# Designed miniproteins, single chains, continued (4), part 44

Each design is a single chain, and the fold is of that chain. pLDDT is the mean over its residues in the fold that is shown.

## One batch from the design tools (miniprotein)

Design m13608
Fold by ESMFold2-Fast:
Structure m13608 (fold): chain A 69 residues (1-69)
Amino acid sequence: KAEEYLKKGNEAFKKGDYETAIKYYDLAAKAAPKGSFLRRLAYANAAEAYKKLGDYEKAKEYLGLALED
C-alpha cells in the first residue's frame, strides 16, 4: 500500500504535478511504519515537491519530519 502511494507520487512528480505528488507522498508516509526508510523517503520526496512549488517553509518542515523519523 505505502509503496503504491509512493509510486503514484513519483509519477505525478515526473509530470510536474507537484500538488498531486504531495498528496500521494503524504498517503505513503501515513501508510508506512514509523521509523521506516519508506516513511522517511516519502517525507523527503514531499519536501522536494514543495521546493518545486516555491514553498520553502513547507519543504523545511517535511525535511525535518524525514530526518527525525
Scores: mean pLDDT 86

Design m13609
Fold by ESMFold2-Fast:
Structure m13609 (fold): chain A 72 residues (1-72)
Amino acid sequence: SEVVERVRELADEEEAKGNTLVANTLRMIAKLAEQGKAVPALRAGSQLFRDLGYEDTAKRLEELAKEAEKLA
């Protein structure tokens, strides 16, 4: 899935920055998206990252959720 690949790319970017917990959470979101739960997983992840202060990651997940809705 294109959305799954983009979430994994984002996870790899966060890992490269040393944000291992963020990267692992994104990989869990990618796994849920692979199971057909892309939109709810991406939206829940966006809210979680926003609450934790990872605003850029939250915004990217919101955009990916919009993309996933168009592909569904």
Scores: mean pLDDT 84

Design m13610
Fold by ESMFold2-Fast:
Structure m13610 (fold): chain A 62 residues (1-62)
Amino acid sequence: MDDVARAITRATQLILNGKSPEEVKKVLEDAGLPDAAKVAEDSLKQGKSPTQVAQDMIRAVQ
């Protein structure tokens, strides 16, 4: 549970710092969150804001 929250926080920081969708996806996949990785990639490709992407990731792990 704490590891999931940490991974989502780290992914959100990467998005805010303008890192590539591939780096964001890799961080989530390395944390064992493939569903969150897919959702983050899809949301970023749709041009959603960092806040919206973070909400989509949280929903994917619940």
Scores: mean pLDDT 80

Design m13611
Fold by ESMFold2-Fast:
Structure m13611 (fold): chain A 89 residues (1-89)
Amino acid sequence: SPLLERIEAVLRDTRARLLAARSEAERRAALMAGVRELQELFDELPPEVQAQARALVSQWVSDVGAARSPEELEAITERTIAALREVLA
């Protein structure tokens, strides 16, 4: 799905920006920009899956805040992408 590919790209691009961030302010700005783009894309989803997709992103934001390493951030992001693929299947 082109929409799923765009959602995956936003999640991976946001991860890259988080990894490149040199301060908490840059990290917060990158995360909030990614969340805003995901919310806009989720408005294009069927209403029946929008709530589940938004819940998965809220969990991803929480998990990102708890991540202590680039490896954890990569694993968290790929897990969220896999969960979104299941919901949007």
Scores: mean pLDDT 87

Design m13612
Fold by ESMFold2-Fast:
Structure m13612 (fold): chain A 83 residues (1-83)
Amino acid sequence: MDPKEFLDKGKELYEQGRYEEAVKYFEEAIKIDPNLAEAWALLGEVYYKLGDYEKAMEYFQKALDIDPNNEKIKKKAEEITKS
């Protein structure tokens, strides 16, 4: 299966507020390709929405470890720190 298809489905579920289902799709994407920084960042966004700020920061840090120059991921991590 294409990890991008799981990522895209997870994004649709996240936009619908279906956070627990979105997590499952992002986890499947990461199982196939653990270097998908976007999937790690989206897990961070989901856990932030669920109020688990510690997990949110862990996932954003993982995304930045993979893609340290990604300004979009950096901005998402900053939103947690400034909230």
Scores: mean pLDDT 81

Design m13613
Fold by ESMFold2-Fast:
Structure m13613 (fold): chain A 69 residues (1-69)
Amino acid sequence: SKEIEEFIEKIDKKIEELKEEIKKLEEELKKEKDEEKKKKIELEIQLLEGMIALLEGVKSLLKKIMEKE
């Protein structure tokens, strides 16, 4: 299905955007000296990593649906 392929492409684009956000937060974390701000950045990174895992799970499910069509 072309619609499923286009949806997978949108998911891939979102995953790449989230990976770039994580890279920026990791660079901020390296420069941060305040322990409470470090914890906040670490929690934000964990949340973004969780979102990537969820999106990769959805992508995997969509690929399995395509194989059955």
Scores: mean pLDDT 87

Design m13614
Fold by ESMFold2-Fast:
Structure m13614 (fold): chain A 65 residues (1-65)
Amino acid sequence: GKAEKRKKLLELIGEILRTIGEILDLERKLETASEEEAEELKKRIEELEKRRKELLEELNKLSSE
């Protein structure tokens, strides 16, 4: 029903916002990171950006009627 779809949409939105927050936190850490730490942080950011894109695609599919 509509309520179940709404719950899934809110869950996806929550995951997207959390992922964006994690990316921003890691980007802030990059400002003071060593070269080795920066490489690891960049890889983590890349993984989170990929996840964000996948979540947005799922949200778009679920929000389409």
Scores: mean pLDDT 83

Design m13615
Fold by ESMFold2-Fast:
Structure m13615 (fold): chain A 80 residues (1-80)
Amino acid sequence: MEEELERDIKRALAEIYLAIAKIDYQNGDKESARESLEKALDLAVEIGDIELLQAVYEMAEKIGDTELAERARKAVEELK
């Protein structure tokens, strides 16, 4: 199923962006971490993955991006 494959690819890509954000944050690159988190958030919203959205929320809180954290929180609420 093309839809299933597309969803799986988007999930994998979101996980990759989340991992990049964690690495960039550990290296002190907050701007790059935010950019990667935004991409992970967009993909997680598209596929409706609550676990990924919660992970994005936690990471956004760690880097101090309140706007991105609120976007992730709102997306989780809309999916529940």
Scores: mean pLDDT 83

Design m13616
Fold by ESMFold2-Fast:
Structure m13616 (fold): chain A 99 residues (1-99)
Amino acid sequence: ATVVLMHRTPDNLALAAGLAALGVDVRVVDPTPAEAAEAGRWMRARYPDAEVKTGVSPSGSAYATATRDDLNRGEFVVNGPATPAELAAMEAFRAAATA
């Protein structure tokens, strides 16, 4: 599975670099509104207990995000089911970034 980060912000680029260094396949994209809507529909089907949001950021980029109740890790798009290793890598990078 690949982790997809919506929006090419400096924070997302830094997170992507850290995840890639941990061996996680990562893409950073600015999706079209149609692509964001499809991602949102897919996330709702895959993660029925997750809070799924779609919209357009203040910068004009479309987005789709899913927040997991048990993780409270922030918002990531996964273009397949997240593996435990991918979730662990995201957590490890986030912990390191706040240290």
Scores: mean pLDDT 57

Design m13617
Fold by ESMFold2-Fast:
Structure m13617 (fold): chain A 73 residues (1-73)
Amino acid sequence: ARAEAEELLKRAEELFKQAVEAAAAGRAEEALRLLAEALELTLRALELLGAPDLDALRAAAEAYLARARAALA
């Protein structure tokens, strides 16, 4: 579990960096997709590590993505 969580966090960090670069380049749709993937991997890693109270973090992530999507409309 720990080794899997560490690998997921590494992948999430890379996707987060790519999302920032895509956003800076004006590729908002790509940035949102990459950010969503990074958040999913992070939540999975935290679940594998036995982190409590992921509901609040999930809700915050969903609210953030919804705001970002609305800003693109």
Scores: mean pLDDT 77

Design m13618
Fold by ESMFold2-Fast:
Structure m13618 (fold): chain A 96 residues (1-96)
Amino acid sequence: SMEEVERLRKEAISAAKKAAEAFEKGDYDTANKYVKELIDLLERAAEVGTPEEVKRIADEVLNLIAEKMKKSKNIDAQVGLALIAMTVATFKAALE
């Protein structure tokens, strides 16, 4: 449903923000937990939403990660953020 897609969108954006914050803090266990949660949420969105709706969610996450990367001065955090971006971009490319 449209309401379920919107809930998954908000949760995915929240997970992406928490993963980015954890990478900046060097808390890799927490970062990996939220990366996994983000991917699980995107996969669930693909089950209930249209490809166009899920691509929009993926684009919002990618834009968020890109902005966090531009502002980061921590190379280890930038690498973690780049890996999230590549994973989400690959997921988006697989949508039909």
Scores: mean pLDDT 88

Design m13619
Fold by ESMFold2-Fast:
Formats: sequence, structure tokens, C-alpha cells
Structure m13619 (fold): chain A 64 residues (1-64)
Amino acid sequence: SERERLLEEIRRAVQELMDKVTDPETLDKALAEIQRIVDEYRAGKITPEEALERIREVVEKALK
């Protein structure tokens, strides 16, 4: 399902952050932002596509 695909992409994003982000504060902020995005998706406030796009932006910002 599309939900299962979104969850898989979330797992991959979290893993990439954990592997590549060495600063604990940057990692904590990025993980907290992903959690907020997931919460908004579960509340029906955003689409799966919007959730995925926002998660990608969080990862990109944290890796720079």
C-alpha cells in the first residue's frame, strides 16, 4: 500500500540521518521534525506526497 511505501521511506530517512549526522543537536532536531510530519500525516492534515517531500527536505538540510 502507499502507507507501507511511506513508512519504508521514513525508515530509510531516519537511518540515513543516524548514519550521516554526527552532531547530536542537529540529529535530534531532524528526528523531531520527521515526527511532526508523521503526526500531521496521521491526523489527515497532509497527503503522503507532502509528507515524503517534507521528510526529504529535513534530510537535505540536516546533511548540509
Scores: mean pLDDT 83

Design m13620
Fold by ESMFold2-Fast:
Parts: sequence; structure tokens; C-alpha cells
Structure m13620 (fold): chain A 60 residues (1-60)
Amino acid sequence: KPKIAEVIKDFKRKSLDELTLLKGQKVEILEEVDEENWLVKILETGREGIVPKSVLKILE
């Protein structure tokens, strides 16, 4: 079952490996990269990248 999260805080990417996220977007969590960052996919666009877990709320 895909693990879905909601973006609770806007985030602007600082590197090519990161994603820019807008509050209210839904993402699928693909992988835990480290203790602070997750690899996610934006459901609406299919784009993937690394984001801080602090900007996400897990919905399931």
C-alpha cells in the first residue's frame, strides 16, 4: 500500500535532487534517505525528489 503524505509547509528546492513543494499537495513516500529527508513523488505531476520530512504529514 503506498504511503501518502500531505505537504503542510511550502518548501523550495535548494539542489537538483530536491523537489519544490506547495502546502496542500499530496506526495507518495518512496524511500527514507536519512533521518531528516525522504524521497517522495508528487501525485499530480509524477516528479520525484528529496524533501525534509518536517514539511510532510503522513495520511496513509
Scores: mean pLDDT 83

Design m13621
Fold by ESMFold2-Fast:
Structure m13621 (fold): chain A 70 residues (1-70)
Amino acid sequence: MEKKLEEIKEYLSKHYPPEVAEAKYEALRFQAEAAKELAERGSFSEEELAELERRARELEERIRELEEKA
């Protein structure tokens, strides 16, 4: 996973401004970490899922704002 994330980070850095690339990388890393935790635990509570969805939306909004400013 980490090696694949590093490759994605390099790709983003080539195609996006640094601030946008970093924000997109943070979002992808968050998704990868959540997927890994789900795979290891086998489940999330309804409250944990709601919190993960909220954080995902915040990251998407941050990326949108950075893309508008770039």
Scores: mean pLDDT 73

Design m13622
Fold by ESMFold2-Fast:
Structure m13622 (fold): chain A 58 residues (1-58)
Amino acid sequence: LREEVERLLEELREAIEAGDEEAVRRYSKKLEQLIKKLDGKDAMEALERLGELSELRR
């Protein structure tokens, strides 16, 4: 997984823990845009991690 994606995933997790809804939306959108630029393997891994964070928030 690329460092940029890992950093954004960490920031998203922190935003979820802080209850910052606007930051969560911003980082989620940024992650989706960045994931589109990744190779299929890295994109798949990043999407799975993003899904786990979204599920945890619910």
Scores: mean pLDDT 76

Design m13623
Fold by ESMFold2-Fast:
Structure m13623 (fold): chain A 74 residues (1-74)
Amino acid sequence: AAAAREAEALAELARAEELARRLDESDPFVARAVAEGDREIPGRGGEQARLSVALARLQGRLAEVERELLEHLA
């Protein structure tokens, strides 16, 4: 059934997210950003800092793809 296959795929995704979270926690740059964020906003700043770093990295990769697409379409 499609729902059962989706549940399996979601379980694999959850395992990958758990691994990525552990890698983020062991990344010295992310760890430093989280510690600094928690100093600014206790209990919230660390998570915000982690998400900001992740978003900035994603936006950088998206900008590269968009630039290539624009150059090839123009």
Scores: mean pLDDT 71

Design m13624
Fold by ESMFold2-Fast:
Structure m13624 (fold): chain A 108 residues (1-108)
Amino acid sequence: IEELLERAREGDVEAALELLRLAARGEVSGEQGEAAGRALAEKGVPEAAALTLEALAAGALSLEQAEEVMRRLAEKGSAEGQAGLGALLDRRGDRARAAEWFARANAL
């Protein structure tokens, strides 16, 4: 875990992906999962979207933490991030903003 955290901080995408997978399985903290997801999102890694939704579904990430990862990924131009952000906004009841992000994802 410590080695994965250190490598992820140094920009290792594979280490960050593994941390986010471990978060989805409940094997690391939500804070560690969010940090890994944010690092992947900053690099525009589309796999971060599905893994973030899995971690949210597992209860490893809060809705707020998942939205932060998806927002960063969506801002990098990822269709997966834009669709994921739309799904999370819809879950919050913000259907108008969700529809806007789904439209952006479909345009890509």
Scores: mean pLDDT 81

Design m13625
Fold by ESMFold2-Fast:
Structure m13625 (fold): chain A 57 residues (1-57)
Amino acid sequence: SALEALAERYGVPVEVLRAALDRLRAGDEAGALDLLRAAGLSEAQARELVEELKALL
């Protein structure tokens, strides 16, 4: 799936991406960014991944 491919590309567990996607669906972009940064991504990587996740909505 697209989520599994993104999880592999960014080195983040797919469960974290699902949680971030749920936050984005709820309109909580700041919460999605915080979750991705807590998973070890830089601010730039987290912002890039949020845009990739938005393309899946």
Scores: mean pLDDT 86

Design m13626
Fold by ESMFold2-Fast:
Structure m13626 (fold): chain A 55 residues (1-55)
Amino acid sequence: SLEEQIQQVQDQIAALKAETLAKIRAGTLSPEEAQALQDQIEALQAQLAALEKQL
């Protein structure tokens, strides 16, 4: 369902944000990895906005 797709995207965004924080705390986040994670989060946020417009 649309609601399930929204929940899945929200969960993916939360997981990527948690991963980013964990890597920052561990001191393992490279500039390249930071950019890749930001790009993935932005793409998922755009997908979430598009799904929410269908409600």
Scores: mean pLDDT 86

Design m13627
Fold by ESMFold2-Fast:
Structure m13627 (fold): chain A 68 residues (1-68)
Amino acid sequence: KLDELLEKLREAIRNKDVEAVEEYAREIAELLKDKSLSELSKALQEAIEGLSVDPEMAQAIRRGISKG
């Protein structure tokens, strides 16, 4: 399930879909809520590596994590 959510997050970032990016980031944070923040950050960093992430997408990811 994590791999599926990470792929959906990558697709949403590629499509510049701010709402989807925030929602998938929230679901990833919820799924990993029993893990450390460093582990969550590492998973998200690996997922977005190589993607052009503009400030709006980065803000959406942060909002999603805060809600998870």
Scores: mean pLDDT 76

Design m13628
Fold by ESMFold2-Fast:
Structure m13628 (fold): chain A 67 residues (1-67)
Amino acid sequence: MLISKEQVERAVVRLVLEGRITPEQAARAGRLLRTQPELLSEAQVRRIALEAGMSDEQAEALLELLR
């Protein structure tokens, strides 16, 4: 399944508002997303989350919101 960059950005904002990730992790994810194509695979989203300093649990929570 392909996920739009906009969907990932909205899910990241939601996780910050719910206190599930930090504002710093969200800012890092946003910077990484700017360099990515408009459509992303689940594997690419997971890699971005981990590169942004999210835990495995935080990365899976992000992916769950994108279903």
Scores: mean pLDDT 85

Design m13629
Fold by ESMFold2-Fast:
Structure m13629 (fold): chain A 63 residues (1-63)
Amino acid sequence: SEEEIERLREELRELEEKLRELERYLAENPDMDPFERALVEAEIRILREEIERLRKEIEELEA
């Protein structure tokens, strides 16, 4: 349904914004502690996987 697709698109937008913020945080903090960097990079990896999954789900519902 259109309402279901809209909700998923809103969720996707929120995840994409969070990803942008984390990527910006890494870029603005080159001297970041190695352990903190590893944790942020892991979170980015998880977010990218979630974004990819949601994009596929939206595409399938639009078909």
Scores: mean pLDDT 86

Design m13630
Fold by ESMFold2-Fast:
Structure m13630 (fold): chain A 65 residues (1-65)
Amino acid sequence: VSEKILEAEILEAFGRMAFALGMYELAVELYERALELYREAGASEEEIKRVEELLEEAKRKLEES
């Protein structure tokens, strides 16, 4: 596994934890960094779409606050 993919996976996991705790601003930051690393590493369209959907959900929660 690419180092960038592994780092992106860790950041995605931390983003999911932040989201579950209601820390939506932190979740957005973590998902944005994960998405950048997935794109740099040439991750699949399915992987990129999954993280984009997580990011949009976290952004919606921030806008509703």
Scores: mean pLDDT 85

Design m13631
Fold by ESMFold2-Fast:
Structure m13631 (fold): chain A 63 residues (1-63)
Amino acid sequence: SAIEVVARYGAEEVRKALLEAGASEEEAQRIAEKVFERMSKQPSVLEALQTAAEEMKKALEEL
């Protein structure tokens, strides 16, 4: 589905951003997996993208 494609891409971009921000590989992977799961459960592409942005913000604030 389009949501799964967007979720896979979004999760990978979140992982890369967290690694660049200084997160460990283990932490970045854990958060990326959570982002993928949450994005995949959203009813639309827009809500999936909003979920990715919210999870990334939360993760960066906790670094």
Scores: mean pLDDT 82

Design m13632
Fold by ESMFold2-Fast:
Structure m13632 (fold): chain A 73 residues (1-73)
Amino acid sequence: MHHREQVARQIQDAMRTLHDAGASREELASAAGVAARHLGGLSVEEARELKRRLEEAPSLEEMQRIVEETLRS
C-alpha cells in the first residue's frame, strides 16, 4: 500500500517534468507504463491497460488521476 502510493507520486512527478519539457501524451503514457511495471509491480497486462487509458486521457490532470487509481488499487 504505502510503497505503491510512493511510486504513484514518483510517476506523477516524472510525468509533470516530462510534460513541462514538451513530451507528448504518448511519450508520457509510455514512460508511466514502464515505471509502473518496474517500480509499481504491475503485470505486463496491467501496464498495457494503464498505457492505453493514459493515451486516451485528454489532460495531464486526468493522466495523473489514472496513475493514482491504478497504483492505489
Scores: mean pLDDT 81

Design m13633
Fold by ESMFold2-Fast:
Structure m13633 (fold): chain A 97 residues (1-97)
Amino acid sequence: MKEEAIKLAKRALELGREALRLGMEALRIAPKSLIPEAIGAALLGVGGIVGGELALKLAENAKTKKQEEQALKLAKDALKTGRDGLRHAREVLERAR
């Protein structure tokens, strides 16, 4: 429960950071037509990082089952955002070559 929320939050941070890194790389090399998509990927990466940090803080400080459940939900949402960002960044990089 709490341990699962911490694990997922840390994974969201990893994926969010990678999505931001690849999104920024995509933005650097992308043709003008792909710039909005590269920006979108980078922003999803930031969302994964921010959500992951908040989920981790909530999970580590959770004292009630309801707080643990809220941290887990936030961690799952952040993980999805980070995964979406990473997928989008990779797609933009592949198209930009």
Scores: mean pLDDT 85

Design m13634
Fold by ESMFold2-Fast:
Structure m13634 (fold): chain A 114 residues (1-114)
Amino acid sequence: MEEEIEAALEAYLRGEITGQELYDRLKVSGAGIGAALAFLELGEETGDPEKGRKYAIEVLRAGQRGDIEALRKAVEIFEELAEKYKDTNPELAERFRKMAEAFRAAIDYLEAQR
């Protein structure tokens, strides 16, 4: 499963497939894909693209179970990152806390709309 997610994400990043084709392969919604892409961007901004890729794959894997599962995984990762950076980069840690709060709000919204 993880190898299939990694291969699909790599094909998308190489421009070999579209966002729609990525959805068709993984059955992950735009919310899950969007959260995964946020971690890829974060990896580039923090100088750790390999870790960003790992987080993106974890979010996409959770997203195969549903949108709420993808967003819950994103919340877990952002909360872990906020704790990791709280003493070394407080501004970045605060950004991660706000991202976790935003994804929690998205979970609450999705649960209320069902």
Scores: mean pLDDT 79

Design m13635
Fold by ESMFold2-Fast:
Structure m13635 (fold): chain A 88 residues (1-88)
Amino acid sequence: MHLEEGKKLFGQGKYEEAIEKFKKAIEENPNDAEAYFNLGVALRDAGKYEEAIEYFKKALEIDPNFEEAKEGLRLTLYLLGKEEEAKK
């Protein structure tokens, strides 16, 4: 399963390969909010906060009641704000 493979690769620090697996999961089921959520998590943990925000938003467009995606979006916006503040 591409989602589980992506999570394992991300845990090994293989971010590019993990992202590829999550994209394949989306290709197989473009309406899978969980696949968009997992891609957002991988991008966030890789420090790509702006890209992560886009994928959390896509997950919420598919499932507006997806609590984990709402929390992922909130946390990522907070982290982006902290990164911007640190550059001042």
Scores: mean pLDDT 81

Design m13636
Fold by ESMFold2-Fast:
Structure m13636 (fold): chain A 100 residues (1-100)
Amino acid sequence: MSREELDVEVLEALATMGFALAKKLIEQGKYDEAIEFLRSLVEKLAELAKGMTPEQRRRLAEAFRRDGEELIEFAKKSGVPDEKIAELRRVLEEGVRRLE
């Protein structure tokens, strides 16, 4: 494993852990807290991704997109209101754009 691969794997793991925490907040009915947490996660991941190659950023963006779609489906199944799902989707779409 190269150092660069390790850095991408670490950020991918951080994103996955972040989505797991967001799911826990959604399960507790804390939708606004989940959205705010994801905004903070996007900001931190984007800052860390600035040191990465374009290929590494693309890999991270694709992983984030997949985890994000899983979170949206989880939120729908958990009975999150459509308005909050729309806000969550906007945060996730912004996150993908910032990581690319």
Scores: mean pLDDT 83

Design m13637
Fold by ESMFold2-Fast:
Structure m13637 (fold): chain A 89 residues (1-89)
Amino acid sequence: GADEMAERAIELARRAIELAREAIRLAEEGGSREEAERLLLEAEIELGLALIELSVAKKLGAKEELLKEAEKEIEEAERLIKRARELLA
């Protein structure tokens, strides 16, 4: 249902956060650029899926508390992905 889609958006956004954090860590520590770029791509894919799930959850009337949590996690994922892109530019 709608609530399950909002929960899935949260899970996907959290996955994107962890992938982006690892990409940032590798970039800052002078680790593998290829691995950091792969993790960033995976983070961007997970974020894209989270945005789709959230969009549908909103349209189907998911609980406001779940939508707010999903939006917060997505905003954090977007912030970290932006930082990873800047480090790998």
Scores: mean pLDDT 92

Design m13638
Fold by ESMFold2-Fast:
Parts: sequence; structure tokens; C-alpha cells
Structure m13638 (fold): chain A 85 residues (1-85)
Amino acid sequence: SAMREALQAEARRLVEEAERLAKEALGHISRGDVETARRLAEEARELVRRAEELAKQADAPSDILEAIRRVRRGVEEIERMIEEL
């Protein structure tokens, strides 16, 4: 259905944006800008949460679910790094 395809496309977009923000957060950590890194990680976490919700609604295929899981792990790793600083 067109609705399911739209929700799947939005889930993919959110995951890609979350991955971008996670990479930016790593850059800020390397520069000692912990405050900016924390904000970017929080934004990435919220995007992953929304992507997971949309993926559930859309009965998303395994490739989308695997991408969400991969990016979620990356964000969790970044959050852990920030907590250790």
C-alpha cells in the first residue's frame, strides 16, 4: 500500500539522518565539545525512536530493521563515550 511505502521511506530517512548526527557527534567528541556532542546524540536517539515506531506501523522489511538496529547501537556507543568523559 502507498501508506506503508511512505512510512517505510520516512523510517529510512530518519535512520539516515540519525547516522549523520551520530557521525557529527563523534567529531565533536574528538574536539572536546562534549555539550554539542550530547545534544547531537540526543537528537539522533529521538530520530531512531521515531524510525522504530514507523517501522513497526509499516511492518518494515528486515533491511530497514537491520539499519535501525545498527544506527541505534552506534548512538548507544556514542552516549556511552560521552558518559565516560
Scores: mean pLDDT 88

Design m13640
Fold by ESMFold2-Fast:
Structure m13640 (fold): chain A 93 residues (1-93)
Amino acid sequence: GLKEELEELLKKAEEAIEEGKKEEALRYLQEALKKIGELIDKGEYELAKEYLKKVEELLERLEKIPITDLEEDIDLGVIHLQIAVIKLILKKL
C-alpha cells in the first residue's frame, strides 16, 4: 500500500543521504512527494502531513551535502515547490 511504499522510499532517501548520494536522495524524495499527493487524493490527510514532515527533515539533511551541480539545484527547487503546494492544499482542508 501507499504507506509501505512511502516508508521504503524514505528509508532509501535516508540511506542515500548517509552515503552522500545527493542525486539518488533527490529522486527518492520526489517519488515520496508524489505518493504523499496520492494520500491527499484518498483523503488520508493526517498521514500526508506526517510523511511530509519526514520529507522536510530529510531534505534539511540533504541540503548540508556540499556537492551540487545545476541538475541537483533544479531538483531541489522542484522539491521545495512541491512541498509548498502540498502545504497549501493541506492548509485548506
Scores: mean pLDDT 83

Design m13641
Fold by ESMFold2-Fast:
Structure m13641 (fold): chain A 97 residues (1-97)
Amino acid sequence: EKKKKAEEAEELVRKALLLAAQGKYEEAEELAKKAAELAKGASDEVLGNALYVLGSVLASQGKLEEAREYYEKAAEAYRKAGNERNAERARRAAEAV
């Protein structure tokens, strides 16, 4: 159950990154939001990944206040997952916007 949701969320994160690389930020934002919803309660690590990508996509659109909020949420999710390296990276991204 949780593994399937985390796996689907990871696939959506990957697709969101590919769309963002193509400049399709609105589509990337929608997939990253869906990934975060699926990851919530299933995997803190995947939730961190989804929230980080969402922050990056929002920053690329000039939505800097929203981007900061999602980077901070990503840092918290990574910290809960025990991934201090990615938590630090997300915190620095929040400080940079």
Scores: mean pLDDT 89

Design m13643
Fold by ESMFold2-Fast:
Structure m13643 (fold): chain A 69 residues (1-69)
Amino acid sequence: MEELRKRFEEAVKKAEEAIKKGDFKAVKEYLDELRRLYEEAKRRGDEELAREIKQAIVRLSHLGVLAAL
């Protein structure tokens, strides 16, 4: 559990840094990693973590669109 949460936190941080740099290819790669972590959390039955990951994906996707405007 703690390892999965750590990977989630690192992926979010790297995605936010990529958005700030305008590196949308890196943003896509980190969003794809977050989707993999979401499926893993669901498979483990960690509903709370899965919800957090899904919310982060939505938020980061929204920020990426806004940063491109």
Scores: mean pLDDT 80

